# Ledger of designs, part 103: designed miniproteins, single chains, continued (4)

Each design is a single chain, and the fold is of that chain. pLDDT is the mean over its residues in the fold that is shown.

## One batch from the design tools (miniprotein)

Design m15795
Fold by ESMFold2-Fast:
Structure m15795 (fold): chain A 69 residues (1-69)
Amino acid sequence: MEDPEEGAAFLVEQLRSADPVTRENAVRAVGLLAPEGREPVRAQIEKALKTETDPESIAALRRALEALG
């Protein structure tokens, strides 16, 4: 049925992609999430930011957090 954890993990993986188009599409997708999907995605992004070292991925993760509000 609905699995917000699976969707959140997928979006965070896209935000960490080496492809800039994939990262930008993931940021937009995060901004379009329904309220019930926002918290799992925020938690996964915050977790990823603790270990991410690539500046482009960090920028995409930060933009996604801004899109969540």
Scores: mean pLDDT 79

Design m15796
Fold by ESMFold2-Fast:
Structure m15796 (fold): chain A 82 residues (1-82)
Amino acid sequence: SEEELLRLIEEVERAAAEAERALLAGDLEAAARAVREARRLLEEARRLLAELPNPSTMLLALLLVAGGAVTLAETMLRRALA
């Protein structure tokens, strides 16, 4: 449902924010766990979106923003580990 997808998008944003906080604190293990969780949730949200008939533009925009946040966190973690 759209409501379930919205809840998943909120979970993705929460996990991405947690990853960012961990990165800023220098806790790379916590950041890695949060990034993995955010990616897992993002993939689940993308699957639900694919199953929805006529998803709203708002949901598409929210998922795009959430996906960007996950990608940014992954990039920051990769650079911190290099």
Scores: mean pLDDT 86

Design m15797
Fold by ESMFold2-Fast:
Structure m15797 (fold): chain A 61 residues (1-61)
Amino acid sequence: SPVVDALARLLAQYPSEEEAVRALVNLIRQGAVSTDEAVEAGKRAGLSPEAIERALEEAQK
């Protein structure tokens, strides 16, 4: 998916996992990406499973 490819590149450019998680939370909250696209992009960017889960949980608040 072009969205997953673009999001993975964006997330990979952040200097810390915490910054990448914050960006991912904001994109999910804005409806810019689906949950499935967020999980796939996070995995491709090298985020830990725990970081991806935290982003999904924070976005649901």
Scores: mean pLDDT 84

Design m15798
Fold by ESMFold2-Fast:
Structure m15798 (fold): chain A 99 residues (1-99)
Amino acid sequence: MRTTVLAVTSGGLVLVETEGDKGVVEVRAGPAAEPAALAAKRAIEESGAEVTRLEIGPRHAVVEATGVDEEAAKAAARAAAEAIGRVHGSEPVIGISRV
């Protein structure tokens, strides 16, 4: 079973995909990518899931984890989107959609 969560803000986007017990969070948020990825990692770990990989670039970040369910995926997407909003000095308008 595959679940996709997309959160869009004025400063970037967060895509979370889960398949089985595996989850991948992709952040595209320029200078907000690092704080967003760290926020997503924290939300995943607080849900009881395990982060297996963290890659941070200057404009893009990827977090890979195991044990991620739909609620953990939503929490990670929201935490990352809120972190992007804080860096860009604007409150994020979060659209979370399930596909």
Scores: mean pLDDT 78

Design m15799
Fold by ESMFold2-Fast:
Structure m15799 (fold): chain A 55 residues (1-55)
Amino acid sequence: TAEAVLHAVLQAIRKYNMSEEQALELADLLAEAAQLSPEERARVRKTVLEHVPPA
């Protein structure tokens, strides 16, 4: 589900100190694997961007 993908990406960002670019790449890979709709992919991407530190 989109929520499971989002949870996994946010956990990875915190554990591995991922950059915005790395986090979006992971989000896209997991969204493809989960066969998320374009709307679900856009929502995950937007939420990831809101939670990645600007540094």
Scores: mean pLDDT 77

Design m15800
Fold by ESMFold2-Fast:
Structure m15800 (fold): chain A 100 residues (1-100)
Amino acid sequence: SIQAIKDELLAKMEEYLATIKDEEKREALRKEFTREAELLAKLYSTPDREEQKKLIEEIIEEERRRAEKENDEEALKEVEEVEKQDYDVFIADIDALAAA
């Protein structure tokens, strides 16, 4: 299960990396995407909500670092918005469970 998720994420990563012609940039991004794929595989395999939050924070941080390396200001703004939305969803879920 977790290995299958990791393999699929790595395959999609390689597809994106194939669009990058700069070899040094490609290898740097491959390293970052590999770390993100490992975090995503853990996220999908864990039932612990606090661990899920921590993994989401780590994934967002990796995305931010990648956007900074690419000098992608639009991606940086998207990372910030995704971070806010994901935290709101987790807070809402916790509140709903506490109310029940």
Scores: mean pLDDT 67

Design m15801
Fold by ESMFold2-Fast:
Structure m15801 (fold): chain A 97 residues (1-97)
Amino acid sequence: MEELIERAREATQRAVDAIKAGDVDAFNQATLELADIVEELLREAGFPESEAARKAMAINLLGVAASVAKTPEERQQAADGLKALVDEAIEEARRRL
């Protein structure tokens, strides 16, 4: 559990740094990694596979949103949304343990 939380934090920081650098490809790579980590984290915490998969899909959709964003503000919103989803997933996982 703690190893997955640490990996999620590191990947989230990479996503934030990528948006600051204007690197949408790096942001997308970080969101794909985060989706896998969050799905595994929620599954280990005892959430149904359907709920874990739905959360992972939401994270992946934020990566797509960043790739089609026309303004820096839209890209920042995607990054903020990603951080919020990851933070929520970590908190939900900790409450189930």
Scores: mean pLDDT 80

Design m15802
Fold by ESMFold2-Fast:
Structure m15802 (fold): chain A 69 residues (1-69)
Amino acid sequence: MEEKAEEYLERAREIAKEMEKLPKEKLPLAIARVLLEIGLAFDLKHKLASEEEVEEAEKAIRELEEELK
Protein backbone atom coordinates (compact mmCIF):
# COMPACT_ATOMS: atom_id res chain seq x y z
CA MET A 1 0.00 0.00 0.00
CA GLU A 2 2.78 2.46 0.94
CA GLU A 3 4.65 1.73 -2.32
CA LYS A 4 1.51 2.60 -4.33
CA ALA A 5 1.30 5.97 -2.55
CA GLU A 6 4.85 6.82 -3.71
CA GLU A 7 3.94 5.69 -7.24
CA TYR A 8 1.00 8.11 -7.39
CA LEU A 9 3.19 10.96 -6.15
CA GLU A 10 5.75 10.21 -8.88
CA ARG A 11 3.03 10.23 -11.54
CA ALA A 12 1.77 13.57 -10.21
CA ARG A 13 5.27 15.05 -10.52
CA GLU A 14 5.63 13.76 -14.11
CA ILE A 15 2.30 15.32 -15.13
CA ALA A 16 3.27 18.62 -13.48
CA LYS A 17 6.48 18.72 -15.55
CA GLU A 18 4.48 18.14 -18.76
CA MET A 19 1.89 20.83 -17.93
CA GLU A 20 4.02 23.61 -19.44
CA LYS A 21 3.69 21.86 -22.84
CA LEU A 22 -0.12 21.58 -22.70
CA PRO A 23 -2.57 23.96 -24.41
CA LYS A 24 -4.55 26.19 -22.02
CA GLU A 25 -7.76 24.21 -22.67
CA LYS A 26 -6.25 21.00 -21.25
CA LEU A 27 -4.46 22.60 -18.30
CA PRO A 28 -7.46 22.29 -15.88
CA LEU A 29 -7.74 18.56 -16.67
CA ALA A 30 -4.02 18.05 -16.01
CA ILE A 31 -4.35 19.94 -12.70
CA ALA A 32 -7.36 17.78 -11.74
CA ARG A 33 -5.34 14.62 -12.44
CA VAL A 34 -2.37 15.86 -10.36
CA LEU A 35 -4.72 16.65 -7.46
CA LEU A 36 -6.41 13.23 -7.69
CA GLU A 37 -3.06 11.39 -7.65
CA ILE A 38 -1.75 13.49 -4.72
CA GLY A 39 -5.01 12.95 -2.82
CA LEU A 40 -4.91 9.21 -3.46
CA ALA A 41 -1.28 9.05 -2.28
CA PHE A 42 -2.24 10.94 0.91
CA ASP A 43 -5.25 8.70 1.58
CA LEU A 44 -3.22 5.51 1.05
CA LYS A 45 -0.34 6.72 3.26
CA HIS A 46 -2.76 7.58 6.10
CA LYS A 47 -4.96 4.48 5.54
CA LEU A 48 -8.04 6.57 4.72
CA ALA A 49 -8.90 4.77 1.48
CA SER A 50 -10.18 1.24 0.97
CA GLU A 51 -9.14 -0.87 -2.04
CA GLU A 52 -12.55 -0.16 -3.62
CA GLU A 53 -12.04 3.60 -3.19
CA VAL A 54 -8.56 3.28 -4.76
CA GLU A 55 -10.09 1.47 -7.76
CA GLU A 56 -12.72 4.22 -8.15
CA ALA A 57 -10.02 6.92 -8.01
CA GLU A 58 -7.92 5.04 -10.59
CA LYS A 59 -10.97 4.89 -12.87
CA ALA A 60 -11.38 8.67 -12.56
CA ILE A 61 -7.68 9.12 -13.37
CA ARG A 62 -8.07 6.95 -16.50
CA GLU A 63 -11.02 9.06 -17.65
CA LEU A 64 -8.89 12.21 -17.23
CA GLU A 65 -6.08 10.51 -19.21
CA GLU A 66 -8.48 9.97 -22.12
CA GLU A 67 -9.51 13.66 -22.03
CA LEU A 68 -5.84 14.73 -22.02
CA LYS A 69 -5.04 12.79 -25.22
Scores: mean pLDDT 73

Design m15803
Fold by ESMFold2-Fast:
Structure m15803 (fold): chain A 56 residues (1-56)
Amino acid sequence: TYDELAEILEEAADKSTNPEAREHFRKAAEAYRQGNLDEARQHALRGFKAMEEYAA
């Protein structure tokens, strides 16, 4: 179910120090819980891209 994907993304947001990635992962999680797959996919991808651009 999409609730499990949402939980994984919420955990990723909580553990991330990148504020842009945090916002996108949280929005992706909310979209998965609502069943808005296109919106969830878009936010998840943006979160991962933000993490790729940000190196600790």
Scores: mean pLDDT 78

Design m15804
Fold by ESMFold2-Fast:
Structure m15804 (fold): chain A 69 residues (1-69)
Amino acid sequence: MDAADALQAYKDKVIKELKEAGVKQEDIDEVKKLLDKAIEAAKAGDFVSAQEYLRKAEEKKEEALKKVK
């Protein structure tokens, strides 16, 4: 699996986790945008930017999960 395919699979998993946890669509969309940027960077061969966007997506995911009661 190339890096972009791996990131796409990770994105699908993260979005499923957030939906199942009851996270608001707005917060899910923020995480999705960051993961989409990571996938685009990986497709362009910019793995440094891909890792940075992935890291930011993980931080936003954690913040979104903390908002769920």
Scores: mean pLDDT 82

Design m15805
Fold by ESMFold2-Fast:
Structure m15805 (fold): chain A 70 residues (1-70)
Amino acid sequence: DKLKKEIEELEKKIKELEKKKEELLEELKKLSEDPNAPIEELTRLIGEILRLIGEIFELRLKIKKLKEEL
């Protein structure tokens, strides 16, 4: 079933993005606890995390549409 394979591939990609998001959240937490952390690094990490959240959301919507076609 082609649709099932496409869903599995998208779910795998979501897992990879979720892992990357968790790594960036841990990095952000460590930087936020450091009083000497540059604001530019905090802003960069926040931006990357927001981008990953958006990508994950788009992939979840694609999975929802594919499941509706099953």
Scores: mean pLDDT 84

Design m15806
Fold by ESMFold2-Fast:
Structure m15806 (fold): chain A 68 residues (1-68)
Amino acid sequence: DEVLELGERGDKKDVPYLIEKLKDKDPRVRLEAALALGRIGHEEAKPALEEALKDKEESVRKAARAAL
């Protein structure tokens, strides 16, 4: 999966793409994006991760909290 693979690499240039994926229709994609952003650990992702704390899926909310 591309989103998960980007998180494994930890490249800052992928942060904007991962922020976009936090709003994906598929909750699995949103979960993977939150996990990837948590691994990268860039402060630029904090506002998007704070919004992900309100996600419909508990797993996405937990991943976003762990990433902050």
Scores: mean pLDDT 76

Design m15807
Fold by ESMFold2-Fast:
Structure m15807 (fold): chain A 76 residues (1-76)
Amino acid sequence: APTPEQEARARRLGEEAVRLYKEAIDAYKKGDFETAIKLLEEARRVYDEALRLLGGDGGVFSPEQEKILKEAKEKL
């Protein structure tokens, strides 16, 4: 089982991932695809780290999140 410190860290990382994802979507809507890609990749990384700290097999972006990242890369 994760330690209380690992659970606290995972919670903070999860909150950070959500924030990064929202910023990425805002950048995408503004046509700033470079910033959107960077923020989506960082959100994915932080989300994966959070789930690993909770004893998971890592984070998985939803199909919708993966599609947005792919489309942002294609529009660069």
Scores: mean pLDDT 74

Design m15808
Fold by ESMFold2-Fast:
Structure m15808 (fold): chain A 75 residues (1-75)
Amino acid sequence: AEADVLIEQASKLIEEAREALKAGNYDKARELVEKASTLLRQAAQVALDNNASPETVQRIAALGAEVRELRAELE
């Protein structure tokens, strides 16, 4: 489904953000976190519009928590 594609893309951006953070590229990590946040917002909207499964909603929430933690580390 559309939400699954957005979730996969957000997950990849989160992984890339962690790698950028490990490499000391803080500006790149911040940019990737913001892109992931945008994709998760879109995924949440698609999930709401299509009455997505509880599993999909939980996956979005879990990735959202990871984005919040990464954002806090980058402040």
Scores: mean pLDDT 84

Design m15809
Fold by ESMFold2-Fast:
Structure m15809 (fold): chain A 57 residues (1-57)
Amino acid sequence: MEELLIRIAVREARRLVEEEGLSPEEAIAIVTDGLAKNGFSEEFVERVRRAMAEALA
């Protein structure tokens, strides 16, 4: 389910910011790069990027 994957991605981005001290932009880049390398579509990756940006704002 796409919504579950988006929630997992948002949680990982938040962990990277809060626990690893990365900027929101760096965390989003790491998570979206991982999704793209695992064969997710550009449309889905962009949707996840938007969700992470909204959550970390």
Scores: mean pLDDT 82

Design m15810
Fold by ESMFold2-Fast:
Structure m15810 (fold): chain A 57 residues (1-57)
Amino acid sequence: GELEEAKKKAEDTAARGVATGAISAEEAQAIGKMVREAKTLEEAKEALERAERLLAK
């Protein structure tokens, strides 16, 4: 569903950031925790936005 898609996108974005050096392992762990704890689409989207924000820096 949409929730699971948003969660996967957040995790994939964090993983790509770690691979490129834009996101640290610690930041990726924090995003992973947000994804795991997300119960709503809004919470999952917040995790994704955080990952994308880190990638943009």
Scores: mean pLDDT 83

Design m15811
Fold by ESMFold2-Fast:
Structure m15811 (fold): chain A 74 residues (1-74)
Amino acid sequence: SEEAEKLLEKAIEALKNGDYETALRYFSKALSLSPLPVSEATALGLQFVAAVLEGNYDEALKIAEEALKRVREA
């Protein structure tokens, strides 16, 4: 979970820097290593990818912050 948390923090940092490819890579890896149920991790992953592809970066940031909160609480 600590590894997943650090990867989510890196994804958030990349997103804030406009490095969307790096953000997608870190977010995907974080969810694969997370203690979250597969269904929840999959839903968060799909929502994040959709937000990034739609150019809704504020929404992508909120999704990443929610994922980080859930991983920290698991």
Scores: mean pLDDT 85

Design m15812
Fold by ESMFold2-Fast:
Structure m15812 (fold): chain A 58 residues (1-58)
Amino acid sequence: KPDLTEEQKEKLKEILERITELGVEEIEAAVNKDYEKLKELEKEIEKLEKEKKEILEK
């Protein structure tokens, strides 16, 4: 396992929490058939997943 700095650990925790929150919003958007909102949430989650991977690769 790569040795993560304290700043990287903090940022990773924030990213994971945000992904969880956006996942709940995705369920709500899907139930309401808000496809525009769903598309926005998917893009945001994708960006956060990329940031998470970038931190873990360092």
Scores: mean pLDDT 79

Design m15813
Fold by ESMFold2-Fast:
Structure m15813 (fold): chain A 73 residues (1-73)
Amino acid sequence: SELIELAKQILERARAGLEWAKKNKASQQELDNLIAELDKVIDYIKRNADLSNPEIQEILKELEEIKKEVEKL
């Protein structure tokens, strides 16, 4: 599914963003922007993907965990 491949790419970029934020001691504004982007892509997946698909469920779970980690920084 093209949506599953897109969701996987979103997850990879989210992981990279979190690692960047940790390594670079991102400012509060940069962290707020990252959280806003994570909310936007999570909402996009929820509205467009098949939520009964286990791969989509796992990707959404991992994106929510990444968001929580960013919120702790």
Scores: mean pLDDT 87

Design m15814
Fold by ESMFold2-Fast:
Structure m15814 (fold): chain A 54 residues (1-54)
Amino acid sequence: DLVEEAKRLLLPALAAGVPAEAARAAVIAHLRSQGVPEAEARAAVERALAELLA
């Protein structure tokens, strides 16, 4: 599940005090480097952030 993978990458960065915008950009870039299309990477990271910050 791409959303769960994004959460696993976002959570430690956010816990360490990385700003949400920087964490989003870094995780999107990482997923794209692993072959995930940009639109899917962005959608998964946006959903993951919404769920983590809810």
Scores: mean pLDDT 84

Design m15815
Fold by ESMFold2-Fast:
Structure m15815 (fold): chain A 64 residues (1-64)
Amino acid sequence: MEKEILRGLADMYLALAKKAEEKGDYQTAIELYRKAISLYREAGDDEGAEEAEKNLQKVEEKLK
């Protein structure tokens, strides 16, 4: 119930992060991915957290 709400919020932040990445706003994307990871972890959704972490790594690579 509460975990379902946290997962829904995490999905929203993940979507916003992907949109920021598509626009080249890499710093914004990084912050949004980090928020999504935190929310997925709180929800106990390890798969969602792992997806967000993989996307975060790709964006961080673009800044190096």
Scores: mean pLDDT 83

Design m15816
Fold by ESMFold2-Fast:
Formats: sequence, structure tokens, C-alpha cells
Structure m15816 (fold): chain A 69 residues (1-69)
Amino acid sequence: MMTLSEGLRALLAVQPLVLGARAHPAALSALKEIQGYVGLPVDGVLTPEVARVLRLYAKAAGLDLQIVE
């Protein structure tokens, strides 16, 4: 099982993330874990809903996550 913090760090390694795009293969499992954790569809696509959740969690964790819209 991946923690939310581990998932966020995996996403940081492949930033900037692109809104509407499927996650990079290196971070795909991390994005799917986060989608499952927050109750969103587990499709590996960075939807506006997923982006909002990621921005919120990154801010709470003190991480600078780049998402291009």
C-alpha cells in the first residue's frame, strides 16, 4: 500500500503534470492509489477534480506541485 505522501512524492518526480492527460508511467500507480483513496474514478487521468485534490494535499504537506492547465 502507498501512503498519500509517497504518492505525492512520486508525482513530484514527474512534474509538471498536465491537466486532462494520463499520468506518466512512473507515477501512474501513485495517481491511481490517490484516486482510490479519495473516492474518485481510478483511471490514471488528471481530471480537474483530481487536480483540485492533489493541490490541496500538496499544500497541506508543504510540497510544491506543478500542474499545467
Scores: mean pLDDT 74

Design m15817
Fold by ESMFold2-Fast:
Structure m15817 (fold): chain A 73 residues (1-73)
Amino acid sequence: MEESLRLLEELVRRAREMAEELREAGYEELAERLLRKAEELERGLREGAGARELLELAREIEELLEEAEELLE
């Protein structure tokens, strides 16, 4: 299960990096949504949230990342 935690931590990092890129491109609302979800996932990891909660947050972040990639292409 430690491997899954590392993947979630990497997802938070990717979300923060993408949010910076979105902000530079002028997509401030999407950047803020992505940062908010990344912060929620990071908090859940620190507080030991259940696997289902963490996976739901991860899915939401992945959806926002897909949206961001479409806008930046």
Scores: mean pLDDT 82

Design m15818
Fold by ESMFold2-Fast:
Structure m15818 (fold): chain A 59 residues (1-59)
Amino acid sequence: RAEELLRELMEVSAEGVALAVELVMNRDDPEKREELERRLEEVQEREERLARELEKVLA
């Protein structure tokens, strides 16, 4: 279970990096930026939940 949660956390983190790169590349497109910012917020929330769940399993 911990290994699975860690893998998911790594995947979510990688998605966050990709979204951050796209956000920089689309700095001149406000509509695209709003979409990417929303997705980054979702990724951040998923990271926090997975980190808490992982800590719960390890405790």
Scores: mean pLDDT 79

Design m15819
Fold by ESMFold2-Fast:
Structure m15819 (fold): chain A 55 residues (1-55)
Amino acid sequence: SKEELIKKLEEEIERLEKEIAELEANAKTPRDEVLVLMYKIVKGSLEWLVERLKE
């Protein structure tokens, strides 16, 4: 259902927030910085999708 999808996406967003925090704390190379940026883009896209689904 739509409600189950929203819940799953919100759980994935929370997981990504934790991974971003860990990656930022341990970032040592330009490649690590790019990975952080990519994760932030994915998180933002999922947040946007959740907002659209709640309408």
Scores: mean pLDDT 85

Design m15820
Fold by ESMFold2-Fast:
Structure m15820 (fold): chain A 120 residues (1-120)
Amino acid sequence: SIKEKIEEVLLEMKNKIIKMVNSPDETGRKAPKDLQEELKALEEKLRNDIIDAVEQAKSPEEAINAISRIVGSYLIQATAIVYDKGKKYNIPKDSVDELVARIARVLGEMLKEIKKLLEE
């Protein structure tokens, strides 16, 4: 079913996010524990909101529009968390910017795959 294919795309996104937040950056620095925990919690909420949007949508277009809004909202929230923790722990700006860019890329790839599954 289309729902099962979307759940597979969401599971791939989850695995990429978990690997990313658990891995050290290019300088060998690990993300602070609270940053890791907050990003993982946000990812779980994102997956649940997307599944709910797919189940509640009455058309593919309604689902795509709802998911696009959800992804945009969560990217803003993730960006705010990363920059807040970056300031709190004095993380170099380049490392903060790179983590935000990597999150945006993973979310964008996931959204593109879901749109493809829902378009016709």
Scores: mean pLDDT 87

Design m15821
Fold by ESMFold2-Fast:
Structure m15821 (fold): chain A 75 residues (1-75)
Amino acid sequence: ASVEELVGLTLRVIGLEIELSTLELSEEARELVERARELLKRGLSLWDSNPEEAKRLLEEALRLLEEALRLAREA
């Protein structure tokens, strides 16, 4: 993964976390946000040592936050 890819993914994850923080979330949506936060922490910790794994974790965090946002809009 390139630094540009990792920066872009991280900014997208942070942007969705900010959006979700303005919404009332169900328990299921909150659990997805918590899981995404743990994946973000792991991805950031692997940024220098394993950028490909960092990318995978950030992409998974993004997917979980997109699902949480979908649930929040439908709840």
Scores: mean pLDDT 85

Design m15822
Fold by ESMFold2-Fast:
Structure m15822 (fold): chain A 67 residues (1-67)
Amino acid sequence: SAADGEAARRHLEEATRAAGKKAEEQGLKAKVEVELTPTRARGVVEAGDFKAVVEYDAATGREVVEN
C-alpha cells in the first residue's frame, strides 16, 4: 500500500541522513545506492564504518533492515 511505501522511504531517508552526518563529522565520503518506488524500497548506505541495508516489498511485506 501507499502507507507501506512511505514507511520504507522513511527508513532509507533516515539511514541516508545518518551516513551523511557521519561523513561530514569525520571527513569521509558517503556512498548511497537507493531505489524507491511506491511499493518497493532498496538501499545500501555506507560512510566509513557505518553501513545500513534496507529492503522492503509492500506486496509481500518482506523487510530487511541491517546496520
Scores: mean pLDDT 69

Design m15823
Fold by ESMFold2-Fast:
Order: C-alpha cells, then structure tokens, then sequence
Structure m15823 (fold): chain A 73 residues (1-73)
C-alpha cells in the first residue's frame, strides 16, 4: 500500500512539474515530466494500485497534453 501510494504520489509530482514547465514556456521539460507521469501511472496500473479506467483516463489526458505541446514547438 505505502509503496503503491509512492507511485501515485510521484505521478502527481511529475504532472505538477510538467504544469510548471508548461507555464514557463519550457515545452521540452514539460513533455519529459508528463512522459514520466505516464510511466508511473502504467507502473501503478500493472501493480493493481489504480483502476484500469482511471489509469487510462489519466494517461490519455497526459498524451493529449504532450501532443498539443509538440504542436506549439
């Protein structure tokens, strides 16, 4: 449980870092942070720490953000 909470907490931290970088106009760093968050949500999903529907929704939202930021570069 505690280890699982760490994966989800880290995913949220990387999402927050991505948002900060995006607001700063550092799109490359924002994309890297969002990609790390996706990896952490995938790990949480594989470990059964998050529902498949919630994980897929979060991953899809982050992928859409990455696509939009790549178009702005």
Amino acid sequence: QIEGDVYLALAEIYEALGNIDEKRGDYDSAIEAYQKAIELYQEALERGLISPETAQRRIDELNKKIEELEKKK
Scores: mean pLDDT 82

Design m15824
Fold by ESMFold2-Fast:
Structure m15824 (fold): chain A 75 residues (1-75)
Amino acid sequence: MGEGVRLFEERAREVLEKARRALEEEDKELAEEALEEARELLELARRTGPEPLIERAEEVLREVEEIAEELRKKL
């Protein structure tokens, strides 16, 4: 299983990058998009992935939630 794991990691990286950009640019809409994408990624992992993939998705969601909360405190 190469393609699915690679695409998952690419998506995880893109979501984290989007969240970090939102914090730098103080872009609330971009932060909300990243949060929604992180939640979708976790739901996908829970339905289709093994436990390590679920753990990775949970880490991504946690980091995005922390970034979104930090942005909310600034705005």
Scores: mean pLDDT 80

Design m15825
Fold by ESMFold2-Fast:
Structure m15825 (fold): chain A 100 residues (1-100)
Amino acid sequence: SLVEQFEAWATRRLEELEAETDPERLRELIDQGLAYAYSLISTAIDEGDYETARRLLEIFRRFTERVVELLRSRGLEALAEEVERIARDLERQAEEQLAK
């Protein structure tokens, strides 16, 4: 299922982030990940597949929480705060579209 594929992708992306030591590449991987995840959620909403959209959003919340924790563990507090802000904004946009 798309949900299972997305959860597998999120796990793999987190492992890639944990292995990344270059700050510019780390930022690129995070930005690409956020864009990809939101694209899938937005597409599910646009197609009226609200059940899939809600499940993807739940995985997205867990993924972004783990990314923020990783950044804080490395002392990258400013980047962690920025990622948390962006993730929260995307979550609010998705929830608004889902009529929550």
Scores: mean pLDDT 87

Design m15826
Fold by ESMFold2-Fast:
Structure m15826 (fold): chain A 98 residues (1-98)
Amino acid sequence: GPPPTDETVDQFAVGAAAEKGLDPAKTSERDKLKAAAEYLIEHGPEEVRKYAQEALKAIDEGNVDKAKEYLRKSLEALQRAAREGRAGGTPEDVKRAM
């Protein structure tokens, strides 16, 4: 698919929050981004997890812009891993949201 944008990050974060059992419409942006980062750490290959861990650190520091930048890099790494058959731990519904 196309390279991840901020909209791609936001859509993924909505999906990740829903997978965690949160109502995305009632969840803060920070908590949605945290759900996205935690999801990518739990299900992503090592390269995806590295960027997602940096995003989680940025979230903890209150730097939303930096968190979104790292989540974009994490999702771009996930798209590459999926094309190479290395993204097998990520649920297909979340992959389709990218």
Scores: mean pLDDT 79

Design m15827
Fold by ESMFold2-Fast:
Structure m15827 (fold): chain A 60 residues (1-60)
Amino acid sequence: MSEEELKKGKENGEKGAEAVLAAGGSEEQARKVYEAASDPSLSVEEADNAATRYVIEAGA
């Protein structure tokens, strides 16, 4: 990912993490969403898909 895409991923990851916590998910599940969304080794699409999957698995 570019630096700008990584910054966007971190912002999206923070929102996803908040959604997980609001749904009653654990801090560990919230962290997984943030890490997936902000992973520079993944494409933007792969990061978004991984983060979304963790949010759904947490019941958000």
Scores: mean pLDDT 75

Design m15828
Fold by ESMFold2-Fast:
Structure m15828 (fold): chain A 58 residues (1-58)
Amino acid sequence: MRALLERLLEAVEQGDVEGALAALRELRKIDPELARKVAELIAQGDFEAAIALVRSQL
């Protein structure tokens, strides 16, 4: 889990949409609610909130 969240955090911080989507697909298998919330924030362009949410889980 932690390594996946760290990978997602790095992708979001770098604006790597493809990397973020790949990490979200893996996260959805483990924690679908967290994956949904992060995906919604990214879709809204709220990268600060997405970063904060992922960091809060680390």
Scores: mean pLDDT 80

Design m15829
Fold by ESMFold2-Fast:
Structure m15829 (fold): chain A 70 residues (1-70)
Amino acid sequence: SAEAERLRAEAEEKLREAERAIEAGDLKTAQKHLDEAQRLGVRLVLLGHEEEARELGRRMRKIEAKLKEA
């Protein structure tokens, strides 16, 4: 659906923003963007797009691991 495509694109942008924030040493901003991406992922699940939400969750876990090591 168009809404699911929009939510996925927004979540992907939030993940890119989180990675940039980690690279800049702004861990608070990185966490904020990860939290925003998680909320978008929950909305994808509620709309029945579990596969897209699972893919986002996998990418989020990789970025969260980088944040914890920073």
Scores: mean pLDDT 86

Design m15830
Fold by ESMFold2-Fast:
Structure m15830 (fold): chain A 63 residues (1-63)
Amino acid sequence: GKEELEKEIERMRKGLEELLKKGVISEEQFNEIMEMLEKAKEEGREKLEEAERRAKQLVVQNL
């Protein structure tokens, strides 16, 4: 339900903050994915999955 989606979004926000603090992603990349997470609140799980794919791509690219 919506509660599960909100928990997954919060978990992803925390993960992104950790990646930013560790320098794995840039502030610009962090902001890009955070905007996608805000869209996921409106558009649902499909948009969350897009944000997850984008975050994974950026982590792999920057490693």
Scores: mean pLDDT 81

Design m15832
Fold by ESMFold2-Fast:
Structure m15832 (fold): chain A 61 residues (1-61)
Amino acid sequence: MGDAAVKAFEFAYPGLVSDELREEIRRAAEEGRNLQPVIDKLTEKAMEEAEKIRGVKLEKV
């Protein structure tokens, strides 16, 4: 289960999952802990990287 969670996060956030974060995800998933703080952190990083690569905002009103 922990390995599946790590793979899912690496697939969704390529290059953003550090070795320390990988162990945190695996442990949290195996212990049934809330992964929301990790998701929030990775989502913020992914949005910032996407904006830098494309030079545009992800979504606008």
Scores: mean pLDDT 69

